Designed miniproteins, single chains. Designs and how they scored, part 37

Each design is a single chain, and the fold is of that chain. pLDDT is the mean over its residues in the fold that is shown.

## One batch from the design tools (miniprotein)

Design m1260
Fold by ESMFold2-Fast:
Structure m1260 (fold): chain A 88 residues (1-88)
Amino acid sequence: SIKEKVLEIMKKILELLEDPSASKEELIKAVDEAIEELEKLLKEEKDPENKALISGAIGVLVTVKDLLEEGKIDLAIKIVKKYVEKLE
């Protein structure tokens, strides 16, 4: 399902954000790649509920990218965790 695919993408980003060995550049690159994957899914989606879900995930990741650029990693983790918990 689209919900399972979105959840998988968001959980992978969360795991990477929680990895203390990951560089800021690696984190931003991973977030950019996740946004691109979600944008491709959004273009192919016909169901309005699935479109809303994908768009919501993109919005979360755009916010996460801004927070990472500002060095606010703990807040980025908190936002992704909250999204994952809401979706589960």
Scores: mean pLDDT 88

Design m1261
Fold by ESMFold2-Fast:
Structure m1261 (fold): chain A 83 residues (1-83)
Amino acid sequence: GTEARKAFNEALEKGDDEKAYEAAKILVDNTLKQVEKHKDNKVILEAALRDFEEMLKRAKDAGLENVQKIFEEGIKKVKELLK
């Protein structure tokens, strides 16, 4: 949801690893629920993949290894559904 994304962005800007981690978990969980519901819809899957790739890059730029692992797991799950 928009609120979880906003919380994640704010946590990244402040360097708050704990809040970034919690917001990332909520973001990935919510996105994966939508992906699982629409697993036959490649447009939704590709949008989720692009979103996770962007968030992973931002987590890497911020040096947040725990947050990186959350988005890497999300990317892996979406890629398995795209096969």
Scores: mean pLDDT 83

Design m1262
Fold by ESMFold2-Fast:
Structure m1262 (fold): chain A 87 residues (1-87)
Amino acid sequence: SELEELEEKLEKLVEEIKNKPVTEKQAKEMIEILEKIAQIELEKESDPQMQQLIQNGLKAAIDTIEFLRDNKMSINEYLEMKEAEAA
């Protein structure tokens, strides 16, 4: 239930930044939620390889949020940029 509550809060923040530039406050809140989710997952995981994947996933997510914050981009603008790079 704690994990579900954190995931719901993250989804709400993601919806807020879907078409709006990410603010420093929103970036900070999302990073804090992601770190808490990763901590819960790491506490339940005994496989070192899976622990490394969780840590790598957290780093990638934080790097993406910081990129959006630093470039004043929305999620949709970021996704459009990535889609254009793949075309």
Scores: mean pLDDT 85

Design m1263
Fold by ESMFold2-Fast:
Structure m1263 (fold): chain A 80 residues (1-80)
Amino acid sequence: MGVILPVKNNAAEAKGLIDAIVADPRVDAVVILDEGSKDDTVEVAKKALEEAGLPYAVVKGNAKKKEGIEEAMEAARKLL
């Protein structure tokens, strides 16, 4: 299945969530929905997914404002 993961300025939490996601063999792809991170959250997430060998995409948006949700869903469909 595909997973859409909203992230913002939370590199340590994002790493833990991705480790849990990559441990689930039912996950086929991940879309990172970046809500305007100013730290290395997106880079930490990308590296963890690349090391796990999972297909991924990065979309800018804001889950609370429903910005980028359609782009994230389309990216997930293309990865699956």
Scores: mean pLDDT 74

Design m1264
Fold by ESMFold2-Fast:
Structure m1264 (fold): chain A 84 residues (1-84)
Amino acid sequence: SAEKQALLAQINANKKKAEDLRKIAKSTGALHLIPPLDKAIQLYDQAIAALNAGNVAQAKALYDEGDKILQEVEREMERIGRGE
C-alpha cells in the first residue's frame, strides 16, 4: 500500500541519518554516541523486517523507539557543537 511504502521510506531515511551521524561521531571522537546510534540502527532494521512480515503495528513501535533515540543523539551532538 501507499502507507506501507511511505513508512518504509521514512524508516530507511532515518536509518541513513543514524548511519551518517555514527560516522560523524566516530570522526569527531564522540564515541559515547556510537552505542545509542547502533541501537537506533538495529531498531530500524527490526522495523523493516516487521513491515516486510506485514506487522505494521510492530514496525511503527520499533520505528518510534529508534526515532526517540535518534532525537536524543541529535540534541547531544548539538550541545557538543556548542561546546557544552
Scores: mean pLDDT 90

Design m1265
Fold by ESMFold2-Fast:
Structure m1265 (fold): chain A 73 residues (1-73)
Amino acid sequence: SMEKELEEAYEEAAKNPELAKQVLEKGKARYEELMKDPETKEKIEEVKETLEALAKAKSPEEVRKIVEERLKR
């Protein structure tokens, strides 16, 4: 499920900022494939915003704040 994949990606990003970059690269390749699914397309737009914010985050605390904001929705 996408929720589990997001949670796993966020947890890894919080522990390792370098891993966040690898997850983003993997996400880009899979993003193109998932964009073919209309239901996934809606959720991916939110995920893309979160991933871009995670890439800009320079501290684990910022990463957590971004994750918490998204999980609230």
Scores: mean pLDDT 66

Design m1266
Fold by ESMFold2-Fast:
Structure m1266 (fold): chain A 77 residues (1-77)
Amino acid sequence: IKVIAVGPDAEKAAKEAEKRTGLKSDYGPTAREAILNALKNGYEVAAVQGDDVEKARTEALKAARELGIKPEEVIEV
């Protein structure tokens, strides 16, 4: 995983991240599941949903750290 995208809508965050990076994305109902789905499919972008973007960012970075992932970039949508 190279990029984590966060926003109030996971699907929109995924689409915007793909547009900005040219990389393929995946998402899931939790930060952990989004990262695991992206890893399973060999995608470099995980999109994470949260009503509070700052909280979603914090949870996404925590999940990435627990899974041994160090993202190069975090995109807020």
Scores: mean pLDDT 80

Design m1267
Fold by ESMFold2-Fast:
Structure m1267 (fold): chain A 80 residues (1-80)
Amino acid sequence: SMDELNELLRELQKLAQYVLDYGSPEQQAQFMQLVAEAEARIQEIIERAQRENWSYEELLERIAEVVRELIEKIKELIAA
């Protein structure tokens, strides 16, 4: 749902701020790479949704999956 995606994006913003405030230069560089990879995946999802006539709900769920994966990867990066 849009509400679920909004909550995930708020969590992502908090993690981004944490990396920018407390992360090493190497962690910040890896964070930027993870974000760029997630943005590329979301763009591919949007293009596929248009080609295959996905529902809005299916599109939101696929985007939410990418954001959840990104959040977990950032948490692993911070824990290292």
Scores: mean pLDDT 88

Design m1268
Fold by ESMFold2-Fast:
Structure m1268 (fold): chain A 90 residues (1-90)
Amino acid sequence: VELRNMSDEEAEKMLKIVEEEIKLAEEELKELEKAGADPEMLKKVRELIEEAKELLEKAKEGDKNALLEAEIKVAMARIMLSVEKLILSK
């Protein structure tokens, strides 16, 4: 067991979490599209989600750095969605 690095079991759990986060981001994106959000912002969010999906596939192959990058990309997408939601509420 690699106690100093992310274990394979920890990576598997994080893979499931990142998959869930991507699904939530896709749902939020769909809601904002229906609400008339900025098409350019929605395009950037879609690109981040697609990048996260590509990184998640690499992570499934054992790339733990790709797993961390996927988490960062989906987090960025969710931040952008939250900002757009605030703009639409004003």
Scores: mean pLDDT 80

Design m1269
Fold by ESMFold2-Fast:
Structure m1269 (fold): chain A 91 residues (1-91)
Amino acid sequence: SIDELLEQAERLKKEAEEKGTPLGVKSAELAIEAIEMVKSGGSILDLEIIKGMILIYLGVAKLIGDEESVRLAEQAIKIVDEVIKIAREKK
């Protein structure tokens, strides 16, 4: 459900904050934004743009060797993919 995905994204943000991973925090915040957008009737295009932004953070994390931010960004992408799936099913 969308509420379960929100709980997952909020837990991901807390984990990123506790680990001091700025790219992980930004990725989790974007996942939360994607969930809020689908709840407010946001477009699939807007959700894909948010996913693209997380992919940029993932790419940066990989380039600088921040393994923890890589893991957290990948988890954020999985959450956004589920959000997009829900949005497509309700269109």
Scores: mean pLDDT 86

Design m1270
Fold by ESMFold2-Fast:
Structure m1270 (fold): chain A 63 residues (1-63)
Amino acid sequence: GRAELAARGGRLAAEGGEGERGDRMGAKSVTFAQSGDAERGREAGLAAGSEEGARAAYLGGKA
């Protein structure tokens, strides 16, 4: 539903940068790092606070 779309959209943006790397590891220490890093990255992304910023980072950083 819509709630899932909203949650997925925000989470994908956060995890697509930093969280995804930690997720691949699956290690205990890395799991904690992923949780903290994903949340912190999400907060930083929101505080940087522009869809433009997220889009530019995705496009530029991905390339």
Scores: mean pLDDT 49

Design m1271
Fold by ESMFold2-Fast:
Structure m1271 (fold): chain A 86 residues (1-86)
Amino acid sequence: MKKTVKLAPGQRAEVELPDGYKVVAVYDPATGTVRVLVMDPETGEVLAEATIAPGQTVTLKLPNGDEVTVTYDAASGTLTVEVKKK
């Protein structure tokens, strides 16, 4: 799975994953960074978290062995989320 969403400074974006989890990204304009959470929407449990700068990529490992790769492209203002199953 690969999804791309718009994310501007001060905005929040959500991407639903095939297993029912979701990626929540929040752009903090004060720091110029994007906070990335992978969470269970039913419980609100945070399964993985990272902070990335524009142009950076992070790979988050989930308890089920899946990997979520998140990239923020500052030039286009887009967040790309990719999921690799184990």
Scores: mean pLDDT 80

Design m1272
Fold by ESMFold2-Fast:
Structure m1272 (fold): chain A 68 residues (1-68)
Amino acid sequence: SVIDQADSLIQQGDSLVDTDPQRAIRYYDLASGMYRIIGAMSTDPARRAYYHARADAADARAAALRAQ
């Protein structure tokens, strides 16, 4: 599923933060985009908030790597 793909991208990004931070950033950016689309398509406010929080977390990880 798209959710499983987004979750997998976060795990791959996390595994690369020390060895390939540029690739980690790309994976976090892609996962964030996927979570935002999933959230936007949800009619349940709780599910929307949940996926937006996951997207925000991915954005924060990418931003932290860019700030280094």
Scores: mean pLDDT 89

Design m1273
Fold by ESMFold2-Fast:
Structure m1273 (fold): chain A 58 residues (1-58)
Amino acid sequence: MEKAVAVKDVTVETENTLVLKKGEEVEILSRTEDGLVLVKSKKTGKEGWVDESVLEKI
């Protein structure tokens, strides 16, 4: 299981609104060639696409 933390507060408005706070742990589900990653918040269980630059690998 690949884990990362958000380096800043992020809100993504998609079919399911994803809100991440700085320091929040996420699970990486998928990656794209465009530098977007599909993550799942461990706190809320919501999923969304975020820029890989807002994540730091654990």
Scores: mean pLDDT 75

Design m1274
Fold by ESMFold2-Fast:
Structure m1274 (fold): chain A 101 residues (1-101)
Amino acid sequence: MSLSPSQVELLVELLLHGDLSKVKGIGKALSEELKHLKGASLEDIMDQIVDKKKAKNLVNIAKEIEEKKDEIHTVEDIAKIKGVGPKTAEDLVNYLEEHYG
């Protein structure tokens, strides 16, 4: 299944605002912190989140998705993003389709 540009933009928003707490690898604590930072800059997100390594990983994934949004059309394209991998890409796309499809 191909992803629309709107779905790619929504995925970035969900990654940064913690709505992906049900996706494996994104913990409840990090998701609660991200919800409190809705509308914050990427720099503010990195500064406020307790787990700086997880914050940096999410910010980097979100930035790469946003930068390459015109090149992202399939789950395989998401899996090529550094830090995501095939299983996480599938879990993210399935969550997007189930809740925002």
Scores: mean pLDDT 65

Design m1275
Fold by ESMFold2-Fast:
Structure m1275 (fold): chain A 83 residues (1-83)
Amino acid sequence: MSYVEELRRLREEARRLAEEHPEARDIYLDGARFLDTMAKMAQQLVDRGDLTGAMMVGNMGKGAYESAKREAEERLRRAREER
């Protein structure tokens, strides 16, 4: 699968998780916006034949999303402690 398609898939995942987990909605929506920006950049790089640049942008987007997921998981953990 292309880096662009993977970033778009993660973007849709983040949007879905924002709907499923309102306590962490802002974190997931911020992640989705960042992934959308990275997907657009990766597509522009692919269109120019810069596959190395597309790979770097793809990895940056994935890394940032993994960080956002950890932050969301921590907030959801705290929310569960209040239930």
Scores: mean pLDDT 84

Design m1276
Fold by ESMFold2-Fast:
Structure m1276 (fold): chain A 86 residues (1-86)
Amino acid sequence: MYKLMFLVLAAKVSVELAKSKEEVLEIMRAVLEALREAGEEESVKIAEKAIEEVEKAKSVEEAKEIALKALDEIIEILKKKMEKEE
């Protein structure tokens, strides 16, 4: 779990620093692949929807807003799972 959380947090920083819509898409696709490998079905759906919306975004600013919102939702899902004792 922590490795996946770290990847998503790093992705959020990368999106904030991204200079193009292509960079945002690359970051979000990397997150999607990691989520799929981890079996995080709810987070996968959020990432897939965000990627589709980013591809349709008319500006880098819009693409960043879409990606950051999706990453924040994914972080909240992962955080809730981590709050369950293992």
Scores: mean pLDDT 83

Design m1277
Fold by ESMFold2-Fast:
Structure m1277 (fold): chain A 112 residues (1-112)
Amino acid sequence: SKLEEALKEIREEVPEITQSLTELITKLKKNEGDVKLTAKELVLLMYEMYQENKDLIKDEELEEEIKKLLEEMVKEVEKEELDVEKLVELALELDTLLGVAQLKAAVDKVTA
């Protein structure tokens, strides 16, 4: 998979995720430090959040939408000129979809 290959390359540059979603977005918006490296860490964080919640994503349409957002985030990070606003919007949309999956799973546990 092109996504898995791109994520392996990003992981070589960012071997450890040390910052929260809020911290990474804040650094990107403030143009602090290495913006490209911060953007790559954000992509890896979102991918790890997806992997951790994969068993909760029972809807194929939701999984395809999440995967599309991850592919768009990777594509944005691979650009010479990074659109920070677009990358942040994609990350927040992905976080929202993961939150929806978590909420659906929580409701199913209470109503079972």
Scores: mean pLDDT 83

Design m1278
Fold by ESMFold2-Fast:
Structure m1278 (fold): chain A 64 residues (1-64)
Amino acid sequence: SAADAYLATLSPKEQRALLLYLERQKQNVPLEEIAKEVGVSVKTLVRLSVDEGVAELEAAVRRL
C-alpha cells in the first residue's frame, strides 16, 4: 500500500512522529504542541504529512 511504502522510507522516530501527529490531529491538538511532544520541529511534521500515503494512514487512525 502507499502508506506501507511511505512508512518504510521513514526512520522509526519519523514513523512515530507521523502516527502521533495523525492521532493528535484527530484530537484537535495544535501542531506546535505535537512537535514538542515528539521532539521534532514543526517543519519536520509538515514535511512528513505531505506524502500521498498519509491519506491512507489518516483513514486508519480515524477508524480507531
Scores: mean pLDDT 78

Design m1279
Fold by ESMFold2-Fast:
Structure m1279 (fold): chain A 92 residues (1-92)
Amino acid sequence: MKAPVILLLATELSEIWLALKSNFPKEEMIRLVDRFKATIKSIKDQISKDLQDKLIKLADEIKRAIEAGDLESARRKVEEMNELIKQIGKEL
């Protein structure tokens, strides 16, 4: 199991979720998403290209929703990301 990687992704996603729920400053929410994207890129050799592309695409959609002030859409995308991370954990 790649448990440390899954736990890191889940932890960073939880920080984004809490920031959205607590209405953190937009700049801080964007910083958390950018950190999450960097983490995904750092593990590219440990996950399939298809999974990496899906994770990056969802992260970009979350970032755009935050920038647009659409926090409801951002939260839904974070939930989609969480389900994808759970699936990765089951396959490892």
Scores: mean pLDDT 80

Design m1280
Fold by ESMFold2-Fast:
Structure m1280 (fold): chain A 83 residues (1-83)
Amino acid sequence: SVESAIKAKNSGNELFNQGKYEEAALKYLSAISIFEQIGDEAAKNDLAIAYSGLGNALKNLGKYEEAASVYQKALDIYQQIGD
């Protein structure tokens, strides 16, 4: 559900703020998977935020190329919303 995806995203944010970047990344990935399966246009902003969170976690883990790819996914979604 959208609610489960939002909960996973929020859990990721909490873990990120605690410096638990690997655990945060797993929660963001869970949120992304659920949002993408649902395909709800109203959830696009939350999906983009989850991708941004994943990018931040990957960057803190030193995975800069993977972070850049994931940030690009977030930017692509934000551009779709702006149209």
Scores: mean pLDDT 86

Design m1281
Fold by ESMFold2-Fast:
Structure m1281 (fold): chain A 80 residues (1-80)
Amino acid sequence: DDELLDKLLEEVKKKLGFDLRAVFQEMDLDGDGKVTDKEIHEWLRSQGRGWDIGLLPLLKKLDTDGDGTIDWQEFKSFIL
């Protein structure tokens, strides 16, 4: 249900101190609605927050097609 997902996203935003949609858009420079695992990894490294060590294994599980791209729905479900 969309209300439940929005509520969970707000709680994640409060705990992590960022907006997941804004973060995705920052990585998606071309605006095609997809990001590569390399772009996500580079963004996480640029933040210097150590998130790359914990998040990269989960991101690779989401890339079931092995094409190295993740759309907004996959990114959102990964964080939730």
Scores: mean pLDDT 62

Design m1282
Fold by ESMFold2-Fast:
Structure m1282 (fold): chain A 65 residues (1-65)
Amino acid sequence: ASTATVTATADNAAVTGDGKILKKGESLTLDLSRSRFSEDGKILRGYTVDGVPVLVDLSKVEITT
């Protein structure tokens, strides 16, 4: 599957379905095959590689593929 690493540039950059809130400097690895951008392109709604649902604020992260 295609994956990307999302690294927070600010606090509250992402929230996971298991209750984790991503803080500045923390990273998550996402499954891009199961992830979708919001219609305004501001939010990424997807899943981690472990299948945990996640919402990402795209203004607060760097994405590396």
Scores: mean pLDDT 82

Design m1283
Fold by ESMFold2-Fast:
Structure m1283 (fold): chain A 67 residues (1-67)
Amino acid sequence: MEEKIREVLKEAAKTGEELTAREFAERAGVSQSTATVFLNALLEGGAVERRGDRYRVTPLGAEVLEE
């Protein structure tokens, strides 16, 4: 579950793409509520930042995703 969300985040980090929780859920094959909970945890940790209703991977997040 989290592994698929991490794959989507790695792709977004490479392209600089900003995604909604719904778009993360669709690409990762998880529910929107699951994607939202996971993204909120990453937001609290500084691995993603919010741009309106979209999430962007931070430089810290890109490093964590490669580890």
Scores: mean pLDDT 77

Design m1284
Fold by ESMFold2-Fast:
Structure m1284 (fold): chain A 125 residues (1-125)
Amino acid sequence: SLMEQIQQLIQQQALTQTTVMSAEEARELLERFKRRVIERVKRENVSTVEEFREVMLEVILEMIENENASASLANRLLDVLGEVVERAEEENVSTPEEMIKLFEEEVERATRGILADLETRERLA
């Protein structure tokens, strides 16, 4: 499954990565990530939680494989997926526009936390 592939890659990245991603690199990566998810949701007319989960997992996999997303960042993106799925089910989201709004809110919240954590690590390094 995509989740199993992602978990295996996260484990491998955690064992092999010796460099910490900078706050600037993370910001740029998160903007590309957000853009790709939104584009796919619109293009594929994603209106169900199951469809959104698949799109999100595929984009996370691409970020790890092609964009060198850190294990920590990838785990935070999986947390965003969990939050979006939970909220979409609770709010009975049934349109791509509603799904995009939830995704944007959760990814913006996560981005603030991720960048604050990285900026703190940069100050302590």
Scores: mean pLDDT 82

Design m1285
Fold by ESMFold2-Fast:
Structure m1285 (fold): chain A 94 residues (1-94)
Amino acid sequence: MKPLPPLQPRTFSEEEIRERLAKETLHTVDLRIAAGLLPPEKVELVRRIKEIADEKGYPLEVTAIAIELVLGVEVSNVDPKTLEEARKLVEEAK
């Protein structure tokens, strides 16, 4: 939907923007899975990550980073604590 917000509201915090980007990343991964673009092993791992994250109430940012790690995407400019939590989530999903 192209006709959208007036413009970027100055009231939006960086945290809110990050959450929205994380949701978009998760949606894109779901589309890639539906299109058969991911190996079955990675599809299963992504599914487990989402299940554990939902069960334990992990933030969407942590879940998105964990999925990026599984897909082999280099993660940079992320808080060390968030990255550590994402790595633990990946390990728990294995």
Scores: mean pLDDT 72

Design m1286
Fold by ESMFold2-Fast:
Structure m1286 (fold): chain A 137 residues (1-137)
Amino acid sequence: SEEELKDRILRAAYFLLKNYGYSKTTIEQIAGLAGVSVSTIYKFFKSKDELILELFDSRIKGLENLAKTLPPEKAAEVRKLIDEMRKLKEQFEEALKNGDYEKADELTKQMIDLFSKALRIVKEALKEEIDKFIKEK
């Protein structure tokens, strides 16, 4: 399906950004890793920058949805990291506008680090709730 193709592209992009950063990640590499043609990527995204911005938005939205399922204290920790990610996204858009690709690489690394930290909090909180549920019965 189109949703499955788009998800494969975004997952491939995330992997490459995490391992190689913004400047070293190309549409051709994303296509190769996703198992799609370059023309297929351009059907969904007008540019590399549009793809990366949509990736950041998708990941932030996913964390917002996960935070709603957490205890209040853990939800607050994740929301604080989401607020930091939104600020980094604004700085990333400005860096792209200014052609500051070194800054774009720095901001991409910070974004991925914050996402990984937030996801770790979510996973630990969900494991605690599952363990409590299982031990009660």
Scores: mean pLDDT 88

Design m1287
Fold by ESMFold2-Fast:
Structure m1287 (fold): chain A 74 residues (1-74)
Amino acid sequence: DDKADAQAMIAEVDKLLPAHKKAGEEALVKTGEALKEIAEKILRDELDLEEVAELEAKLKKETAPAVEELLAKA
């Protein structure tokens, strides 16, 4: 169920974003907000699930280096 998957994504992002915002983790916050926005578009039937899956995979791949840089500085 595309809408159920989108709803689960929104719930997970809402759970994680406050901690990342408090920590000042801009790259993670931007990624989470983008994923939530895409999921909200699915709920409105504005995007299909295949398109979202491709964008989600790309965003996760692109943000991995930023996360590694943050960990290296810690």
Scores: mean pLDDT 65

Design m1288
Fold by ESMFold2-Fast:
Structure m1288 (fold): chain A 55 residues (1-55)
Amino acid sequence: SPVDELERQRREWQAQMDAFIAAARAAGDTTLVEQLQQVRDTSQQTFDKQLQQLS
């Protein structure tokens, strides 16, 4: 279903973002960590909105 596909994409996106944030944190790039966290938060809001429309 469209909902299942969007949920799968959200999980994959979250996993990739977590990996990027972890790598940036390990490198000590605090600016990149902040930027990636903001992107993650914005993307989460977008996915939540799309899921509400499909539900």
Scores: mean pLDDT 82

Design m1289
Fold by ESMFold2-Fast:
Structure m1289 (fold): chain A 83 residues (1-83)
Amino acid sequence: SAQFEANKAALLKLAEETGSAEAYATLGAGLAYRGKYEEAAEYLEKAAELEPSRGIYLALSLVYRALGKEELAEEYERLAKEL
């Protein structure tokens, strides 16, 4: 929707300007909620690179499982357990 695309653009600009892991994670979660799993993985990976957290790794696990990438999903589940 036009509303979602506007919100996505605003969050992306905020994330790029601030380097915020939270802003990238929020973008990724919003995309995943809308079934845009490939884009969600991209922004959640950026969030994990900036500041890894159990929540981000669990979100990546769920997203990769939705994409049918079971081995990668299991790897992120393991990373989440280590934190």
Scores: mean pLDDT 87

Design m1290
Fold by ESMFold2-Fast:
Structure m1290 (fold): chain A 65 residues (1-65)
Amino acid sequence: MEEEQRAIAVAVAMGIRTGVKVELVKRDGKYEILMYARTDEELARAEEEKRRLEELGLFPVRIFR
């Protein structure tokens, strides 16, 4: 699987799992997943998902409140 397709699949899965808005961006040739939390509950879910993904070493995740 191409890296872009993997990044898209991961971003989509995170969005479905958390219910939080997710966007995929490319910076300096690397894919980054952005999560936009609108409530404290969404923020908590986003932070938990970020920890899981980073533990797997897949892609960096940034969360916005």
Scores: mean pLDDT 79

Design m1291
Fold by ESMFold2-Fast:
Structure m1291 (fold): chain A 62 residues (1-62)
Amino acid sequence: LSDEDIARINSLNLSDDFKQQIRDDLDDVNKFVEELENSSHSFELEVAVKIQKAYLESLLGI
């Protein structure tokens, strides 16, 4: 996770447990994006992962 993503999550008026779940979910998506960047992949798969990341970012209120 980037420092910006951590700051966004920490700024939410939510319980620490719920913030931890959001951090874990976003970190998993970011790791999958990194794997796609380093391996052979289709454009469609890359777009799907970016959509999933955008969905998780929307849960952060950004």
Scores: mean pLDDT 68

Design m1292
Fold by ESMFold2-Fast:
Structure m1292 (fold): chain A 79 residues (1-79)
Amino acid sequence: MTPEERAARRRAVRAAIASYVAKHGTVTLDELYEEVRKRLGDRFPVTKEDVEAAVAELQAAGRLRVDPETGEISLAPQP
């Protein structure tokens, strides 16, 4: 897999995660993996690494927060 293909897959996974979290609120990493796999798995193999990388990128962008104790993922706190 080329670096460009990997970046494109992470971008697609990131978009799917952001949409899903925005719609459902608080979700788990396993739940995100299942949903992203169902949504994008017909186009390419989705790995847990892809989902974890996308969540980390969304955290860095200030879009998501992950609870390290529970693994729960939610939208970043807003007033």
Scores: mean pLDDT 76

Design m1293
Fold by ESMFold2-Fast:
Structure m1293 (fold): chain A 108 residues (1-108)
Amino acid sequence: SKEEVDKLIEEINRLIEDLTAGKDVEGALQRLKEVIEKMKELVPKMTDIEYLEKVHQALVQASEALVEAMEKYPQYREDFLELLRDVHELYNEVKKKIEELRAKQAAA
């Protein structure tokens, strides 16, 4: 689980670099969609607050990069906007899960 999360975060960081550099924008978009989808499957099963915080930070970086890429590559604006919505949805889920886990720790 933690090893898989670390690999997905590393992949997000590489894809952000590719988008920023304009390397294979369509391929990077498709790969980032796949990574976010895998992250959506893992987040509900995660109980480690430290790893959820790492995921949260990676999603912040992805969101910032997508906003910048949307301005640089207006031909892909609709695809970036769709992915940005998915990233924001997952960001909110991760944030809520961190809050729920912290509340459980405080109640113990």
Scores: mean pLDDT 85

